Designed miniproteins, single chains, continued (2). Designs and how they scored, part 14

Each design is a single chain, and the fold is of that chain. pLDDT is the mean over its residues in the fold that is shown.

## One batch from the design tools (miniprotein)

Design m4454
Fold by ESMFold2-Fast:
Structure m4454 (fold): chain A 87 residues (1-87)
Amino acid sequence: KLDEAIEAARKAAEAAKNGDFETALSYIRKVLKLLNEAADELTHEEQLRLIGLVLRAIGNLISGDYEGAAKDFEALAEELERIKERR
């Protein structure tokens, strides 16, 4: 389930780099769904950190900062990969 969230976050980053607002939002929606489904696998601190990155990425997308949004989605994917490795 975390693998799917990582993939979705990376696709959101690519969409943001291409200025594709709708595709980036569709992938972040998928990430949120997958994170909710994996909540039992995440610590409270990990959940707060991941949600913070998601909110920041959404804020940057809405404000038109596609470069900032892409960086936030990349940071989200990296954090998810770190969580997976700590298994």
Scores: mean pLDDT 81

Design m4455
Fold by ESMFold2-Fast:
Structure m4455 (fold): chain A 74 residues (1-74)
Amino acid sequence: SDMEEIRKLYLETQKKFYELLSSINDEKKREEMAKKATERMNEIKKDVFVNKASVEEVREKLEELLEEAKKLAE
């Protein structure tokens, strides 16, 4: 089901995000990114539950979050 695929994407992205977050050497940037990610992931979860967001919409939003974290981790 789409909900199962979305749940899997969410959990996989959360895991990858925390791995990237641990690679950010600047403590302030790490804390700011952690806060931003928590807020955005909660928004995505709400959008799925309330607005029935598609798998592709969720994937796009989660990938954007990972790319932001990845740039800070480099």
Scores: mean pLDDT 79

Design m4456
Fold by ESMFold2-Fast:
Structure m4456 (fold): chain A 74 residues (1-74)
Amino acid sequence: SSIDFRGLSPDQVLEKVKERIEKLVKEGASPQEVRDEASLMIQKIADTYPPDTARKIALEIVKLVEEAIEEIKK
């Protein structure tokens, strides 16, 4: 299911993204599935927030994804 980011602060968005990524990893998602979900979330954020804010959130999401994928590989 899609996360609704409307009305959230950037910190609240990142918390929901982190929870979603952690849930996917716990459910046995592959690195590619985690990247695909993150790409969809980044697109929704780009549609919701001003460009500068959306870009900052997207960079933090990319960092969270790379950290999660490294944990899967351990």
Scores: mean pLDDT 82

Design m4457
Fold by ESMFold2-Fast:
Structure m4457 (fold): chain A 86 residues (1-86)
Amino acid sequence: SAIDKVKELFDKSKALYKEALEMAKNGADESKVLKLIKEGEQLFKEAVDLALSENVGLDSLSEITKREKEMKQIAEETKKILAQRS
C-alpha cells in the first residue's frame, strides 16, 4: 500500500517534469514552465518523505534513488533550456 502510493507520487511528479520539459522546448511561457517544475518538485519531495517514513527495504530504496536521479536530470535539462531563452 505505502510503496504503491510512493510510486504513484513519483509517476505524477515525472509526468509534470516531462510536461514542463516539453513546454520549455516548445517555447511556452517561462512562468507556466516554472510552475509545473515547482509542482513536480513538491510531489517528488512528498514521495521521498513518504518512502523514508515507511522504512522501505533495500530493493525499494534502490528504485527510489534511481527515480530521484531521473527527476533531477529532467529538471536540470528544463532549467538549461529556460536559461538559454533568458
Scores: mean pLDDT 80

Design m4458
Fold by ESMFold2-Fast:
Structure m4458 (fold): chain A 100 residues (1-100)
Amino acid sequence: MLSASEIINIVLEFLEEVIKATDDPELRKEAVEIASRFIDLVYRAEFDPSLTPEQRAELRRKVQEAAERLKSIIDKLKKGEITPEQAVEEARRLVDELEA
């Protein structure tokens, strides 16, 4: 089970690998937005007083599952199995699913 700090480190690794893999400023901007949204969700799962303890636990579970999927996306990108554009699209889907 991943801690909040471990998940934040995975999100930062995603951002670093996308920036290294592409010079496209729009794609880089999307990666920053995804990273910011993901980190906000990590902090909401830990600290949001507007959520019940049960809602925070469910969000934490979803965030952990998404972090494992993000780790897979990073691994594929590092191996050249997917493009930076595909990595950003897959990561955006993860954040959209978490915010739904």
Scores: mean pLDDT 87

Design m4459
Fold by ESMFold2-Fast:
Structure m4459 (fold): chain A 68 residues (1-68)
Amino acid sequence: AAALEAARAELEALRKDPTVSDWQLEQHRAALALKYGVPPEELGASQETVDRIKAMADAGRAGARALA
């Protein structure tokens, strides 16, 4: 599954960034799970964190439509 490998490669690049904290890395795990459509557990993210990020993204899209 190329999607899971791509998500893990992007996560490893983020781990090598010295400006990325463990807390930020957790948010990125959830965001990458959504981006690549892989199970959050495969990247060490919780479904709850994924649901929060998805809800924020959906709210952002709704706001953009209201402003357009």
Scores: mean pLDDT 73

Design m4460
Fold by ESMFold2-Fast:
Structure m4460 (fold): chain A 75 residues (1-75)
Amino acid sequence: SMIDEISRRVAEELGRPELAPLIAEGIRSQVDNGGELDFKNIRNGLRKVLDRAGKPLSDEEIDRISREALRLYKE
C-alpha cells in the first residue's frame, strides 16, 4: 500500500529500517479512525504506537519522522 511504501522510505532515510512497520501502523491507525493525513495526526499515531510497542522516542525524533512522512505524502 501507499502507507507501507512511504513508511519504508521514511525509515530508510532515517537509517532505522526497523521502524517501518511501526510508522505504517501509526499512520494506518489515524486513517482508520477517519483522521486526515497531516503532521498532527501522523505525530499522534506514531507516539501511541511506539509507546505501546515499548519503543518510546523523544518528541524531537517523533517530530522528525512525522515531518518526513508528510513530505513524502505531498510528493
Scores: mean pLDDT 78

Design m4461
Fold by ESMFold2-Fast:
Structure m4461 (fold): chain A 82 residues (1-82)
Amino acid sequence: EELKKKIEELEKEVRELRSQARAAMNAGDYATAAQLFRRIAEVEEELAKLYEKLGDHENSKIARETAERSRQLADEAEAKAA
């Protein structure tokens, strides 16, 4: 019950962060986009741990892959901000 509620909250946070990151990239605000992608990676890593606790190995794997991709996007955005 507590785990499921936390997962739903973090899933909502990730959706909002992704929308904000896309908007920042489109606006050329690469510094903000990089920070948002870093935050997405952190939230996705937390989701991966919670999915594992729930026995949801498929969503845990997807969350880890998404966290890694988000870190790559943050690095790319940081390079453009410089």
Scores: mean pLDDT 88

Design m4462
Fold by ESMFold2-Fast:
Structure m4462 (fold): chain A 95 residues (1-95)
Amino acid sequence: MMEEIKEKAEEVIRKGEETIRALSEAGAPQEVLDELAKKTKELREAYEKEDLEELKKAAEKLKETLEKTLPSAPPETKKKLEETIEEVEELLELL
């Protein structure tokens, strides 16, 4: 895997996990937390397998889930969600 893709994928996974934690602390619904955790896990699995096609697919799904979550997210978490979406977009530009 290209070093830049690897570093960006690791950053996206880290930001995804931080965003889930922030949403959990802010009292977001369990269904939302579970969906984000599943998409972040799928991205990690694709990253560990060095499967670029699955990594791209997982990143696209994570971005869609984050964007769907943003409008109804607790106000204190919206900036972190927006920053995480930006990181996913940057990863997709490398794929």
Scores: mean pLDDT 85

Design m4463
Fold by ESMFold2-Fast:
Structure m4463 (fold): chain A 97 residues (1-97)
Amino acid sequence: EDELKNIVDDYLTKEGISDYRIVAILTDPSGVSKIAIVVAPSVEPKIVDLPSAGLTLVITPNEETAQEALKIAEEAIQEGKTSLQINEKIDAFLSSS
């Protein structure tokens, strides 16, 4: 979605991050909250909450980590997990990597 991509681009640009790729943008089971998964090799893995945009930004260091985070998010969405629960699952994965 162009609007969400623009929000992600604006945030990363403001943080001085120029080397990044958006892997996926997902919608949570409520249809309200979005999750964007990004590869940014120069940045430590983290989750950023952008509540004014209804967006959680997942920053990963490489494509393998991004694909695993995507799989975790997709599975949690299929299970009907809330955005908070999805974020907790991804954070646990990133912390264990």
Scores: mean pLDDT 80

Design m4464
Fold by ESMFold2-Fast:
Structure m4464 (fold): chain A 78 residues (1-78)
Amino acid sequence: DAAALAAALVFALEGVTGTVTVRHNGSATSRAGIAAAQAAHPDVTFRLERDPAIAEGVVLEFPDGRRADVGAFLRSLA
């Protein structure tokens, strides 16, 4: 669900500044969720990397070295 992914990404990026690497599988759902996060966080620079091994959602890598697997969060809700 693109809306669930968008909400999770917006939440994960609260208070974040600088460049965030977003690894995604290139699906329409991932692209829609990323676009919503970009609109909500205009002060964040997004570095988009395609990784077809990602089954659902995205993996975020923050400037401070933290990482969040948003796909794992979405799977936990199913």
Scores: mean pLDDT 75

Design m4465
Fold by ESMFold2-Fast:
Structure m4465 (fold): chain A 64 residues (1-64)
Amino acid sequence: PLYRVTLKDGYENLSPEQVSEIVAPVGGKVVWKRSGSKTAIVEVPEDKVEELRKLPEVESVTPV
């Protein structure tokens, strides 16, 4: 499923590749990320969404 991930302050200028590195441990794949935005769209297995929410760089996660 797709999720809208809001990153914590200071992560606005990460590239899609850098965000992919952050979410890779939970099986996440970046579908979309705009430079200067704290928001990324990530595909994650449903059973891993709680692990995604617990990542240090992640502020919030909502279903798309």
Scores: mean pLDDT 79

Design m4466
Fold by ESMFold2-Fast:
Structure m4466 (fold): chain A 91 residues (1-91)
Amino acid sequence: MSKEEKIELLKKAIDYVNKAIEALERGDYETAIENLEKARDYFKKAGNKPASLAAEKAIQAAREGNREDALIYATFALIASSIGLKELEKK
């Protein structure tokens, strides 16, 4: 997988995490879980293990109705993916 392909996958994953955070903030857990699952899959394809793991934990928290933990883990996924994107773009 090229650097450019990884960047595209990470950008798609970041978009899905942002949609999930918006859904969590308005209490829409179903939409949040759907978007987090898509984000997790893109993070896995991009090889960003920290972001993928954070997304998985956010999915679990959302399934348990724990909005606070879901938002925290979704934010961790966003931070990890943003760091990964920045490092790929510097190369």
Scores: mean pLDDT 86

Design m4467
Fold by ESMFold2-Fast:
Structure m4467 (fold): chain A 61 residues (1-61)
Amino acid sequence: SVEEVLAELEKVIEESVAQGKSSNETLEQMVKVLVEAQKRGIVIPDEEFKRLVVRALERLA
């Protein structure tokens, strides 16, 4: 579901912060999650994905 994919993206951000990953590594992993979701027919709302990208960049700055 969309909610499960959004939760997975949040977890990727939290784990990336905990592991000291770069913004680029985190964004690449987020894109992989999005591509996998799209292959399953799950469309993430643009505004929700943008919100998570902004959060990732701010948290990893």
Scores: mean pLDDT 81

Design m4468
Fold by ESMFold2-Fast:
Structure m4468 (fold): chain A 69 residues (1-69)
Amino acid sequence: SMMEKIEKQAKAAVETALALLGLKPEELKPSDVPRVLALVRQLARLMDPEHAEEIVARAEEIIRELLAK
C-alpha cells in the first residue's frame, strides 16, 4: 500500500541521514535535528519526488519519537 511504502521510505531516509552524520538513533539530540532533516529532505526528493513531502512529514514524526526516548 502507499502508506507502507511511505513508512519504509521515511525509515530508510532517517537511517541513511543518521549514518551519513555518524549518529546512532540513541545519540540523537535536539541540536542535531536541523541537519538530519536537511539530509532527509534531500533523500526524500531523490527517492520519490511525487511523495517527498509525505516522506519528510513521516520522517519528522520518527525523529520526534527517537527524541522522546
Scores: mean pLDDT 87

Design m4469
Fold by ESMFold2-Fast:
Structure m4469 (fold): chain A 57 residues (1-57)
Amino acid sequence: GSLLEKAIDRLVDLQLERFLERAKAAGVTLSPDELEALRERIRQGVRELFERMLKEA
């Protein structure tokens, strides 16, 4: 449902934000393409985990 989608997106955003803060502190800058690839990878993992959990009785 849309509420689950929004929850997943928010969790992905929070994880990405924390990662970027650490990367910035270490002097690492991600390109827009690298940032988008990382976001998509995190989103896919989170979504797959939630879908698996929801399918279990």
Scores: mean pLDDT 77

Design m4470
Fold by ESMFold2-Fast:
Structure m4470 (fold): chain A 89 residues (1-89)
Amino acid sequence: SALADLREGLRLLARTLDDPAAREGLALLDAGAPRAAIVEALSRALGISRATARRLLDGAYSRSEIAALTVARALRAIGDEIDAELAAR
């Protein structure tokens, strides 16, 4: 299911990148939090729009597309860290 694939992706981000947004998103999904709260958390955790987060929850994306979003988020986080390091003088 889309929710199971999202949980897998968020667990990966939380464990490999120590991403607090991914941990919060996973906790809200596991707690069955209100949809609006889950949408906001997914938007932050995956770096996507609220509209895309709503489509994810509605099952509009395949397992491979959800995996691709997770990988894209991880690559952006790594890129941001590199950019921050290079900007330091």
Scores: mean pLDDT 81

Design m4471
Fold by ESMFold2-Fast:
Structure m4471 (fold): chain A 65 residues (1-65)
Amino acid sequence: MPNAGLESAERFREQGKEEEAEAALEGRRHTDLAVLAQLAGDDASARRHGALSREAHAKAPESLM
């Protein structure tokens, strides 16, 4: 299904779970940036954004459930 993370974020906001919604969007953004950095050959940025994506998920472990 397309953009499950974005859909989850919208649902969380409707339920008043703003922190969960923000974490879901932040995780998605960092995943996208990590992929782009990897394709550009910027391993340092790819690693950093990958770590930030995992950090965002750790703050909202159930955001995509």
Scores: mean pLDDT 67

Design m4472
Fold by ESMFold2-Fast:
Structure m4472 (fold): chain A 62 residues (1-62)
Amino acid sequence: SKREEVLRALRAARGKPLTVDQLAAALGMSKEEVEKAIRDLEARGEVEVTGSGDQRQVRAKP
């Protein structure tokens, strides 16, 4: 699923925060698809999101 692909990419980054733009480019997804995946992962407690809008950064929780 798109959500699982985003989580895998974040875990592969080993705690390095990634932007929505970086995830979209790396995974061949739209920004909308990445944002939907991030919302689901954040609701599940699997990622940490810092900042807002275009400056938003996301990292996997340990």
Scores: mean pLDDT 81

Design m4473
Fold by ESMFold2-Fast:
Structure m4473 (fold): chain A 72 residues (1-72)
Amino acid sequence: MSIKEIAENALEFGKKAEKAKTVEEALRLAHQALIFATMALTYGKDDKEAIKLAKEGIRLGEKGIENAKKLE
């Protein structure tokens, strides 16, 4: 798996977390978004596109946590 694919996975998990309909699903998906985004930021030092996607994945993961809080 490339660094860009890891960053793209972070973004996709973040998007799913934001739209999740249950607290458990929102938290699980947000957690995965943050893990994949952290990996991409740690290993993607000079890949500007991967860094951009990873930062967006973090932002959407944080929105997923807010979504979970709203669902309780």
Scores: mean pLDDT 83

Design m4474
Fold by ESMFold2-Fast:
Structure m4474 (fold): chain A 73 residues (1-73)
Amino acid sequence: SMSEEIKEELLKKIEEASKEKDVNKAVQKLGNIAKEALDLYNQGKISQEELEEINKKIEEVYKELLEKKAAEE
């Protein structure tokens, strides 16, 4: 379905953000993706379950980035 295609595209953007070497830029990109996902949900373009899956992936990547930042000192 079109909503599945939108979800897959957002998950791909999250994966691309996770590869950003600048942690601050990666965090900013994740924040922008989260806002885009919420906007798409509010427009009825993705389901609640799809939004939850996207947000879970953002949270996982965000935690990994914060742990990586903390390990620097």
Scores: mean pLDDT 84

Design m4475
Fold by ESMFold2-Fast:
Structure m4475 (fold): chain A 106 residues (1-106)
Amino acid sequence: MEELLEEAKKRLEEFLTEQYNKAIDRLKSVIEEDPEKVPLELRKQLNEIREAVDKQVESLTKEIRDRVEGAEELIAKLRLYANQLLEETIQKIVDDVEKALAEKKA
């Protein structure tokens, strides 16, 4: 049981790292080419990450349910962890974008 949760957490961490890298690469491109479009692109990227994470959590939830009966407590813990990682990732993206925009204006 604990091993399934740890495996799912690791997969979520790796997935969110990939989502962060994709979003930052796109946003840095927009900052360089058209900084006035950054607020719209940021909103788009954050929405795409939220949708991607929701789908990943659903996929992991199905895998856990297929392997273990009565996994509702494990699934609840996974969802709480996913929400925490998502909010931390979003805040990091916002902070990194604000810093990059400030450096571009200097």
Scores: mean pLDDT 85

Design m4476
Fold by ESMFold2-Fast:
Structure m4476 (fold): chain A 96 residues (1-96)
Amino acid sequence: STAYNNLGIVYLNQGKLDEAKAAYLKVLADPNASDELKANAYNGLAVIALKEGDLDTAESYLNEAEKIVGPTHPILLDVDVQLGVNALKKAVEKVT
């Protein structure tokens, strides 16, 4: 699963969101994947959802990662900030 997690990161950096998503889902499907690898995969899926403009899906994936590693783990820091920014943007767009 480390290989699929690394592949997900590579595809994400290349903007290949569908390939990145598939790689991260392979990590989650592996029963031998560590909790940290599964949390990294959920975090990667949350970043993909944010890039696609799907805040609700991003929050869902972040919540799954938080269940594994806890809400204060460093892995979650960047996603928490981006979720906060996108929530504010979505709220402004809905009101205006």
Scores: mean pLDDT 74

Design m4477
Fold by ESMFold2-Fast:
Structure m4477 (fold): chain A 82 residues (1-82)
Amino acid sequence: SAAEKEAMEAVLEAVGEAQRLVGKGLEYKKKGDTEKALEKYREAREILERALEEYGDLLPEHVVEAMREGIREVEELIKSLE
């Protein structure tokens, strides 16, 4: 359906944005800027969580599971700096 296609496009954009933010966070971590690294990781987590909440019911189960795993990976990055 059109709704399912829009949901998938929105989720792919959210994943891409989250990956970009994680990359920025890793660069801040390498420079020793822990506070800015945490900000970027938290922003990435929020984007993924919002996308899953808004579109999860329109996505295949394996995509939902992959997104949940991605969120957990970002949470581990956050914990590594706390």
Scores: mean pLDDT 89

Design m4478
Fold by ESMFold2-Fast:
Formats: C-alpha cells, structure tokens, sequence
Structure m4478 (fold): chain A 61 residues (1-61)
C-alpha cells in the first residue's frame, strides 16, 4: 500500500504517515544514501519513503 509523509521523518526520529486516509505514527529505522527512509508504523507495517520531507510518498514493503 502507499502512504504519504505529513511531518518530517529522519533516521531515529518519529513522523506521521497518512495511510488509507488515517494518520499513523512511524519510526525511522534506516536512512539510505539516495534519500530513501525506512520506517515502521506502530501497528508493525514497514514502509520505504522517497525522502524525509512532508509530502514524500511511502510504499509498504
């Protein structure tokens, strides 16, 4: 599934992903050299975000 960042997200930080019309808290678990950010939501779903800025698209992995 796809999500969208609504707050900034950086490695080790928390942010908010909007998924299925709902906001989910996400923890950044990794940041990659090309700007991708790996994140996990509180319900245990993994996402790969296309950057750490608000509006960045995230894809479930």
Amino acid sequence: MRGTLTTPLTAGGRGTLRVDGRDHEALAVAEYPDGLVGAVTADGRGFLARGGAPGALAQEV
Scores: mean pLDDT 80

Design m4479
Fold by ESMFold2-Fast:
Structure m4479 (fold): chain A 74 residues (1-74)
Amino acid sequence: MPFEVEIEQEGHPQVPERRVARGTGEIEAPPDAPVIEVEAEVDSGEELQRRVDEVIARIEAGEVVTRLRLVERG
Protein backbone atom coordinates (compact mmCIF):
# COMPACT_ATOMS: atom_id res chain seq x y z
CA MET A 1 0.00 0.00 0.00
CA PRO A 2 1.56 3.32 -1.03
CA PHE A 3 1.93 6.15 1.49
CA GLU A 4 2.87 9.82 1.23
CA VAL A 5 4.06 12.20 3.95
CA GLU A 6 4.60 15.96 3.67
CA ILE A 7 4.94 18.23 6.69
CA GLU A 8 6.07 21.83 6.12
CA GLN A 9 6.62 24.42 8.85
CA GLU A 10 7.37 28.10 8.08
CA GLY A 11 9.65 30.28 10.20
CA HIS A 12 9.38 28.33 13.48
CA PRO A 13 11.98 26.33 15.44
CA GLN A 14 11.60 22.56 15.28
CA VAL A 15 9.95 20.89 18.27
CA PRO A 16 11.64 17.54 19.08
CA GLU A 17 8.25 15.75 19.05
CA ARG A 18 7.20 17.31 15.71
CA ARG A 19 7.74 15.23 12.60
CA VAL A 20 9.06 17.39 9.75
CA ALA A 21 9.33 15.08 6.76
CA ARG A 22 8.72 14.54 3.06
CA GLY A 23 8.58 11.00 1.73
CA THR A 24 6.78 8.29 -0.17
CA GLY A 25 6.88 4.54 0.22
CA GLU A 26 5.07 1.27 0.63
CA ILE A 27 3.42 -0.10 3.77
CA GLU A 28 1.53 -3.33 4.46
CA ALA A 29 -1.59 -2.70 6.54
CA PRO A 30 -3.16 -5.50 8.64
CA PRO A 31 -6.49 -6.54 7.05
CA ASP A 32 -8.51 -5.20 10.01
CA ALA A 33 -6.61 -1.92 10.50
CA PRO A 34 -8.50 1.35 9.75
CA VAL A 35 -6.90 3.31 6.89
CA ILE A 36 -6.97 7.12 7.05
CA GLU A 37 -5.86 10.10 4.98
CA VAL A 38 -5.10 13.53 6.48
CA GLU A 39 -4.63 16.76 4.50
CA ALA A 40 -4.67 20.26 5.98
CA GLU A 41 -3.25 23.74 5.47
CA VAL A 42 -2.86 25.75 8.69
CA ASP A 43 -1.96 29.34 9.51
CA SER A 44 0.04 28.76 12.73
CA GLY A 45 2.61 26.44 14.25
CA GLU A 46 0.23 25.70 17.14
CA GLU A 47 -2.45 24.44 14.73
CA LEU A 48 0.20 22.40 12.87
CA GLN A 49 1.35 20.78 16.13
CA ARG A 50 -2.25 19.97 17.08
CA ARG A 51 -2.82 18.23 13.73
CA VAL A 52 0.45 16.27 14.05
CA ASP A 53 -0.46 15.15 17.59
CA GLU A 54 -3.90 13.97 16.38
CA VAL A 55 -2.28 11.87 13.62
CA ILE A 56 0.28 10.38 16.04
CA ALA A 57 -2.52 9.41 18.46
CA ARG A 58 -4.38 7.67 15.61
CA ILE A 59 -1.25 5.75 14.55
CA GLU A 60 -0.66 4.69 18.17
CA ALA A 61 -4.29 3.45 18.29
CA GLY A 62 -3.51 1.06 15.40
CA GLU A 63 -4.69 3.11 12.42
CA VAL A 64 -2.66 3.22 9.17
CA VAL A 65 -2.02 6.61 7.54
CA THR A 66 -1.67 6.30 3.75
CA ARG A 67 -1.57 10.05 3.07
CA LEU A 68 -0.46 12.87 5.33
CA ARG A 69 -0.04 16.46 4.13
CA LEU A 70 0.20 19.27 6.68
CA VAL A 71 1.44 22.69 5.50
CA GLU A 72 1.86 25.91 7.50
CA ARG A 73 1.25 29.13 5.56
CA GLY A 74 1.94 32.19 7.71
Scores: mean pLDDT 64

Design m4480
Fold by ESMFold2-Fast:
Structure m4480 (fold): chain A 70 residues (1-70)
Amino acid sequence: MSSEELLRKAIEAINQGKDDEAVKLLREAFERDPDDVLGLTLVLMHAVINGHKKVADEAARLLAEAERRR
């Protein structure tokens, strides 16, 4: 499963209210492509807009780590 596929599944999990699954998928996506700032940002925005704080907090943490590596 590619990083892009994992991020797509994370968004699907958010839409289903499966926040723990979305967090796990985000972490797996980051492990495969730590530099995907755009992908992490899109998931962060989706989680924030839909009120999924746990997912938003994890996406923000991973995004900060990705940007720090640049």
Scores: mean pLDDT 82

Design m4481
Fold by ESMFold2-Fast:
Structure m4481 (fold): chain A 55 residues (1-55)
Amino acid sequence: MEIVSIEYVKKGDVVKVPKGTIYLKDTKTGEITVTETEGGEYTAEKDGLLVVVKD
């Protein structure tokens, strides 16, 4: 697995992602949400740090 991007996102931001795994860390609570994706558009559910990992 390879990290392809790390960026700050705001709730409702749409990011184009490859097939792999997405980690969204809430910068206020420290909660990490893990989402598996087949690729396409990802919409951020909350403000945070988005780490995109490609298969």
Scores: mean pLDDT 82

Design m4482
Fold by ESMFold2-Fast:
Structure m4482 (fold): chain A 117 residues (1-117)
Amino acid sequence: LPEELRRLAEEVGAEILEEKKISDRAYIFVFKFKSEEQAQAFLDGLLELARRYEAEGKPLRIEVVLAKDKNGNLYLIVGVLESDDPELQAKVEEEIKKIMEKYGLEETRRLRIDVRP
């Protein structure tokens, strides 16, 4: 999964600011975009990835936070869980909060993609 997120970033021209491995089944990525169109292309790629996992019977939960800094730069924080473990979910949520604080980000939109086998 981390490799697929890196490829999506390369395809749309997004900057990867941070990659955090919470566990073998939980990851957080921070992406920075030059335009809303670029961010939308990335989101479309995530939805396609989720459909592929659903078709393969693989569990996948993606938390996406769309955010802006004070200069109007656009960010996506992507938390990925290949597990229904509530402890991992709590750790991912806590790390997203820390990232928001670290980069001075204001949340504009949040979505969840939840794929069950």
Scores: mean pLDDT 81

Design m4483
Fold by ESMFold2-Fast:
Structure m4483 (fold): chain A 100 residues (1-100)
Amino acid sequence: APTPSIEELVEKLEELIEEIKKEGSEEDKKIAEELKKLVEEALKDPSLSEEQKQLLTQDAVNSVELLLSAEREKASELVRNVVRLAAEGTATLIRTVLKR
């Protein structure tokens, strides 16, 4: 499949966050909002390459999409907690890149 542009990934992330706001738990909303904030900071960082910005935005999109899927599929609490832990891992990765 062709690699999506940063603009397309940002639009998808914003759409997924609006869906999480409607359907997600308070915890999932907090994680999604943190990921959006971190992506916005990464996109403004002139030290990051376009490829790095694209990869970080894609990881954020994937994390929010999994949170939304777990909610929609009525996944068990264990599965939802694993997905939240993975999303927090993505947030930690982006924060680490921004500090370098």
Scores: mean pLDDT 85

Design m4484
Fold by ESMFold2-Fast:
Structure m4484 (fold): chain A 57 residues (1-57)
Amino acid sequence: MMDELNTQAEMARLLAAGKDDEARALAEKNNMMDLLDRMKVQIARGRADSAAVRAAR
C-alpha cells in the first residue's frame, strides 16, 4: 500500500520546513520514531556543518 513510504516522505518534508513537532506527531501515529530520529540527526548535522562552514569563511 506504500503508506509507510508516503509517511516517511512527509516526515522529511516537515523536518526540512522546520516543523519538527508535526513530524514527530506523524511518526508517533505511524510508530516510525526510529526513522524520524535518524532523519533528524542527518538534517541537523547537515544544517550545522553548512552554517558553520559558511559563517567561518
Scores: mean pLDDT 70

Design m4485
Fold by ESMFold2-Fast:
Structure m4485 (fold): chain A 62 residues (1-62)
Amino acid sequence: SVTVTVTLAVGETAVATVPWPEMHANLRITVTATSATSVHVVVELVQGSAVRVVDEREIQLP
């Protein structure tokens, strides 16, 4: 598993790039804070010039 820590204010977007050596790739994680209790997350697998979305979700905090 991979953990990335990002601090965001509501309405802000952050992008983090995490190497994933097992896949010979990088994970590009785009996080947008949609409210005080929710974020929209897009995870892309980047291999050279190829980019594909591997996960996209909205996360609601309990």
Scores: mean pLDDT 77

Design m4486
Fold by ESMFold2-Fast:
Structure m4486 (fold): chain A 107 residues (1-107)
Amino acid sequence: MELEKAIEELRKAGVSEEQIKKMVEIVESRDIEGLRDLVPFAAYKALELLLREGLPEEEVRKFIEKSVPTMKMLVASALRDVGRYKLAELAKQQAIDDILKAIEKGK
């Protein structure tokens, strides 16, 4: 998805102009860590754009490993939508493992 189209979809979905501006800055700088500061839909659109522009798998893997379960699931969805099925499954499985560990720790 092209940047202009993503911006239009975010506006139509009611995402704030501040969040849209931040999303554009993240995509232009290729700063995957900036996704953590975005609302889920903006993070999802930014990640799809970064992945289509050839963001390295190593950077995506590092981001997944440092992410909370909800972000891991968002990353899994974006990876699946851009056809990176194996990495999407890895992100989903890590999210499940994190949730199970959190349940055990919460006892």
Scores: mean pLDDT 83

Design m4487
Fold by ESMFold2-Fast:
Structure m4487 (fold): chain A 64 residues (1-64)
Amino acid sequence: MSEEKAKELLEEIEKAAKEKGIELTPKQREGLFRALLEGDEVALRAGLKDLGIEDLYPEIAAKL
């Protein structure tokens, strides 16, 4: 996907994580951004699971 779209989806993930009291580390942010850019669904799902927000995957995947 485009860098702009990946950035928008990353910001949505960060907002959802923050609502659950989860703050992304720089490493987690970069990993998720790369997964979104590359369309790496496995890496994206794993990253969300590590954050405890795997339940968001279907909503984010629908916007890919």
Scores: mean pLDDT 80

Design m4488
Fold by ESMFold2-Fast:
Structure m4488 (fold): chain A 76 residues (1-76)
Amino acid sequence: METTRKIIALKLRAIGLVLDYGIQTGNKELTDELLKLVNESIEKAAEKARELGFTDVAQELENISRELKKLEEEEK
């Protein structure tokens, strides 16, 4: 189970890095494209996690998806 937790943490970290990169570039259109890609990836990951019974992971990913939506709204 230790390995599974590390895999989950790394995937969440990667999503965070993509968002941070988008913000740091200062390119609004690039940020929007990255948010779109990340949101789609999060939704797929959340669905898969739920299918496999990893409810905690699915909930965390859904929370991140909601935060992304708020960030996009704030940027507008």
Scores: mean pLDDT 72

Design m4489
Fold by ESMFold2-Fast:
Structure m4489 (fold): chain A 65 residues (1-65)
Amino acid sequence: SSNLEALIEDVKATEAYLSTLLTPEQFAKVAPLFEKLLELLEQGNLEEAHKVVGEIQALLRELLP
């Protein structure tokens, strides 16, 4: 039961860290994907959550120099 809780904690920590690296405008582009990811994790939908992680990673590669 702790595995999903640990993953949610890691996602929240990552979002918080990115908020210190990104401008408010850049963060506004990733925040909806983090919200979707957290919602999917709360539902236990790990397959769709994994796809959203891929979308976040792709967007971050475009936003970060």
Scores: mean pLDDT 84

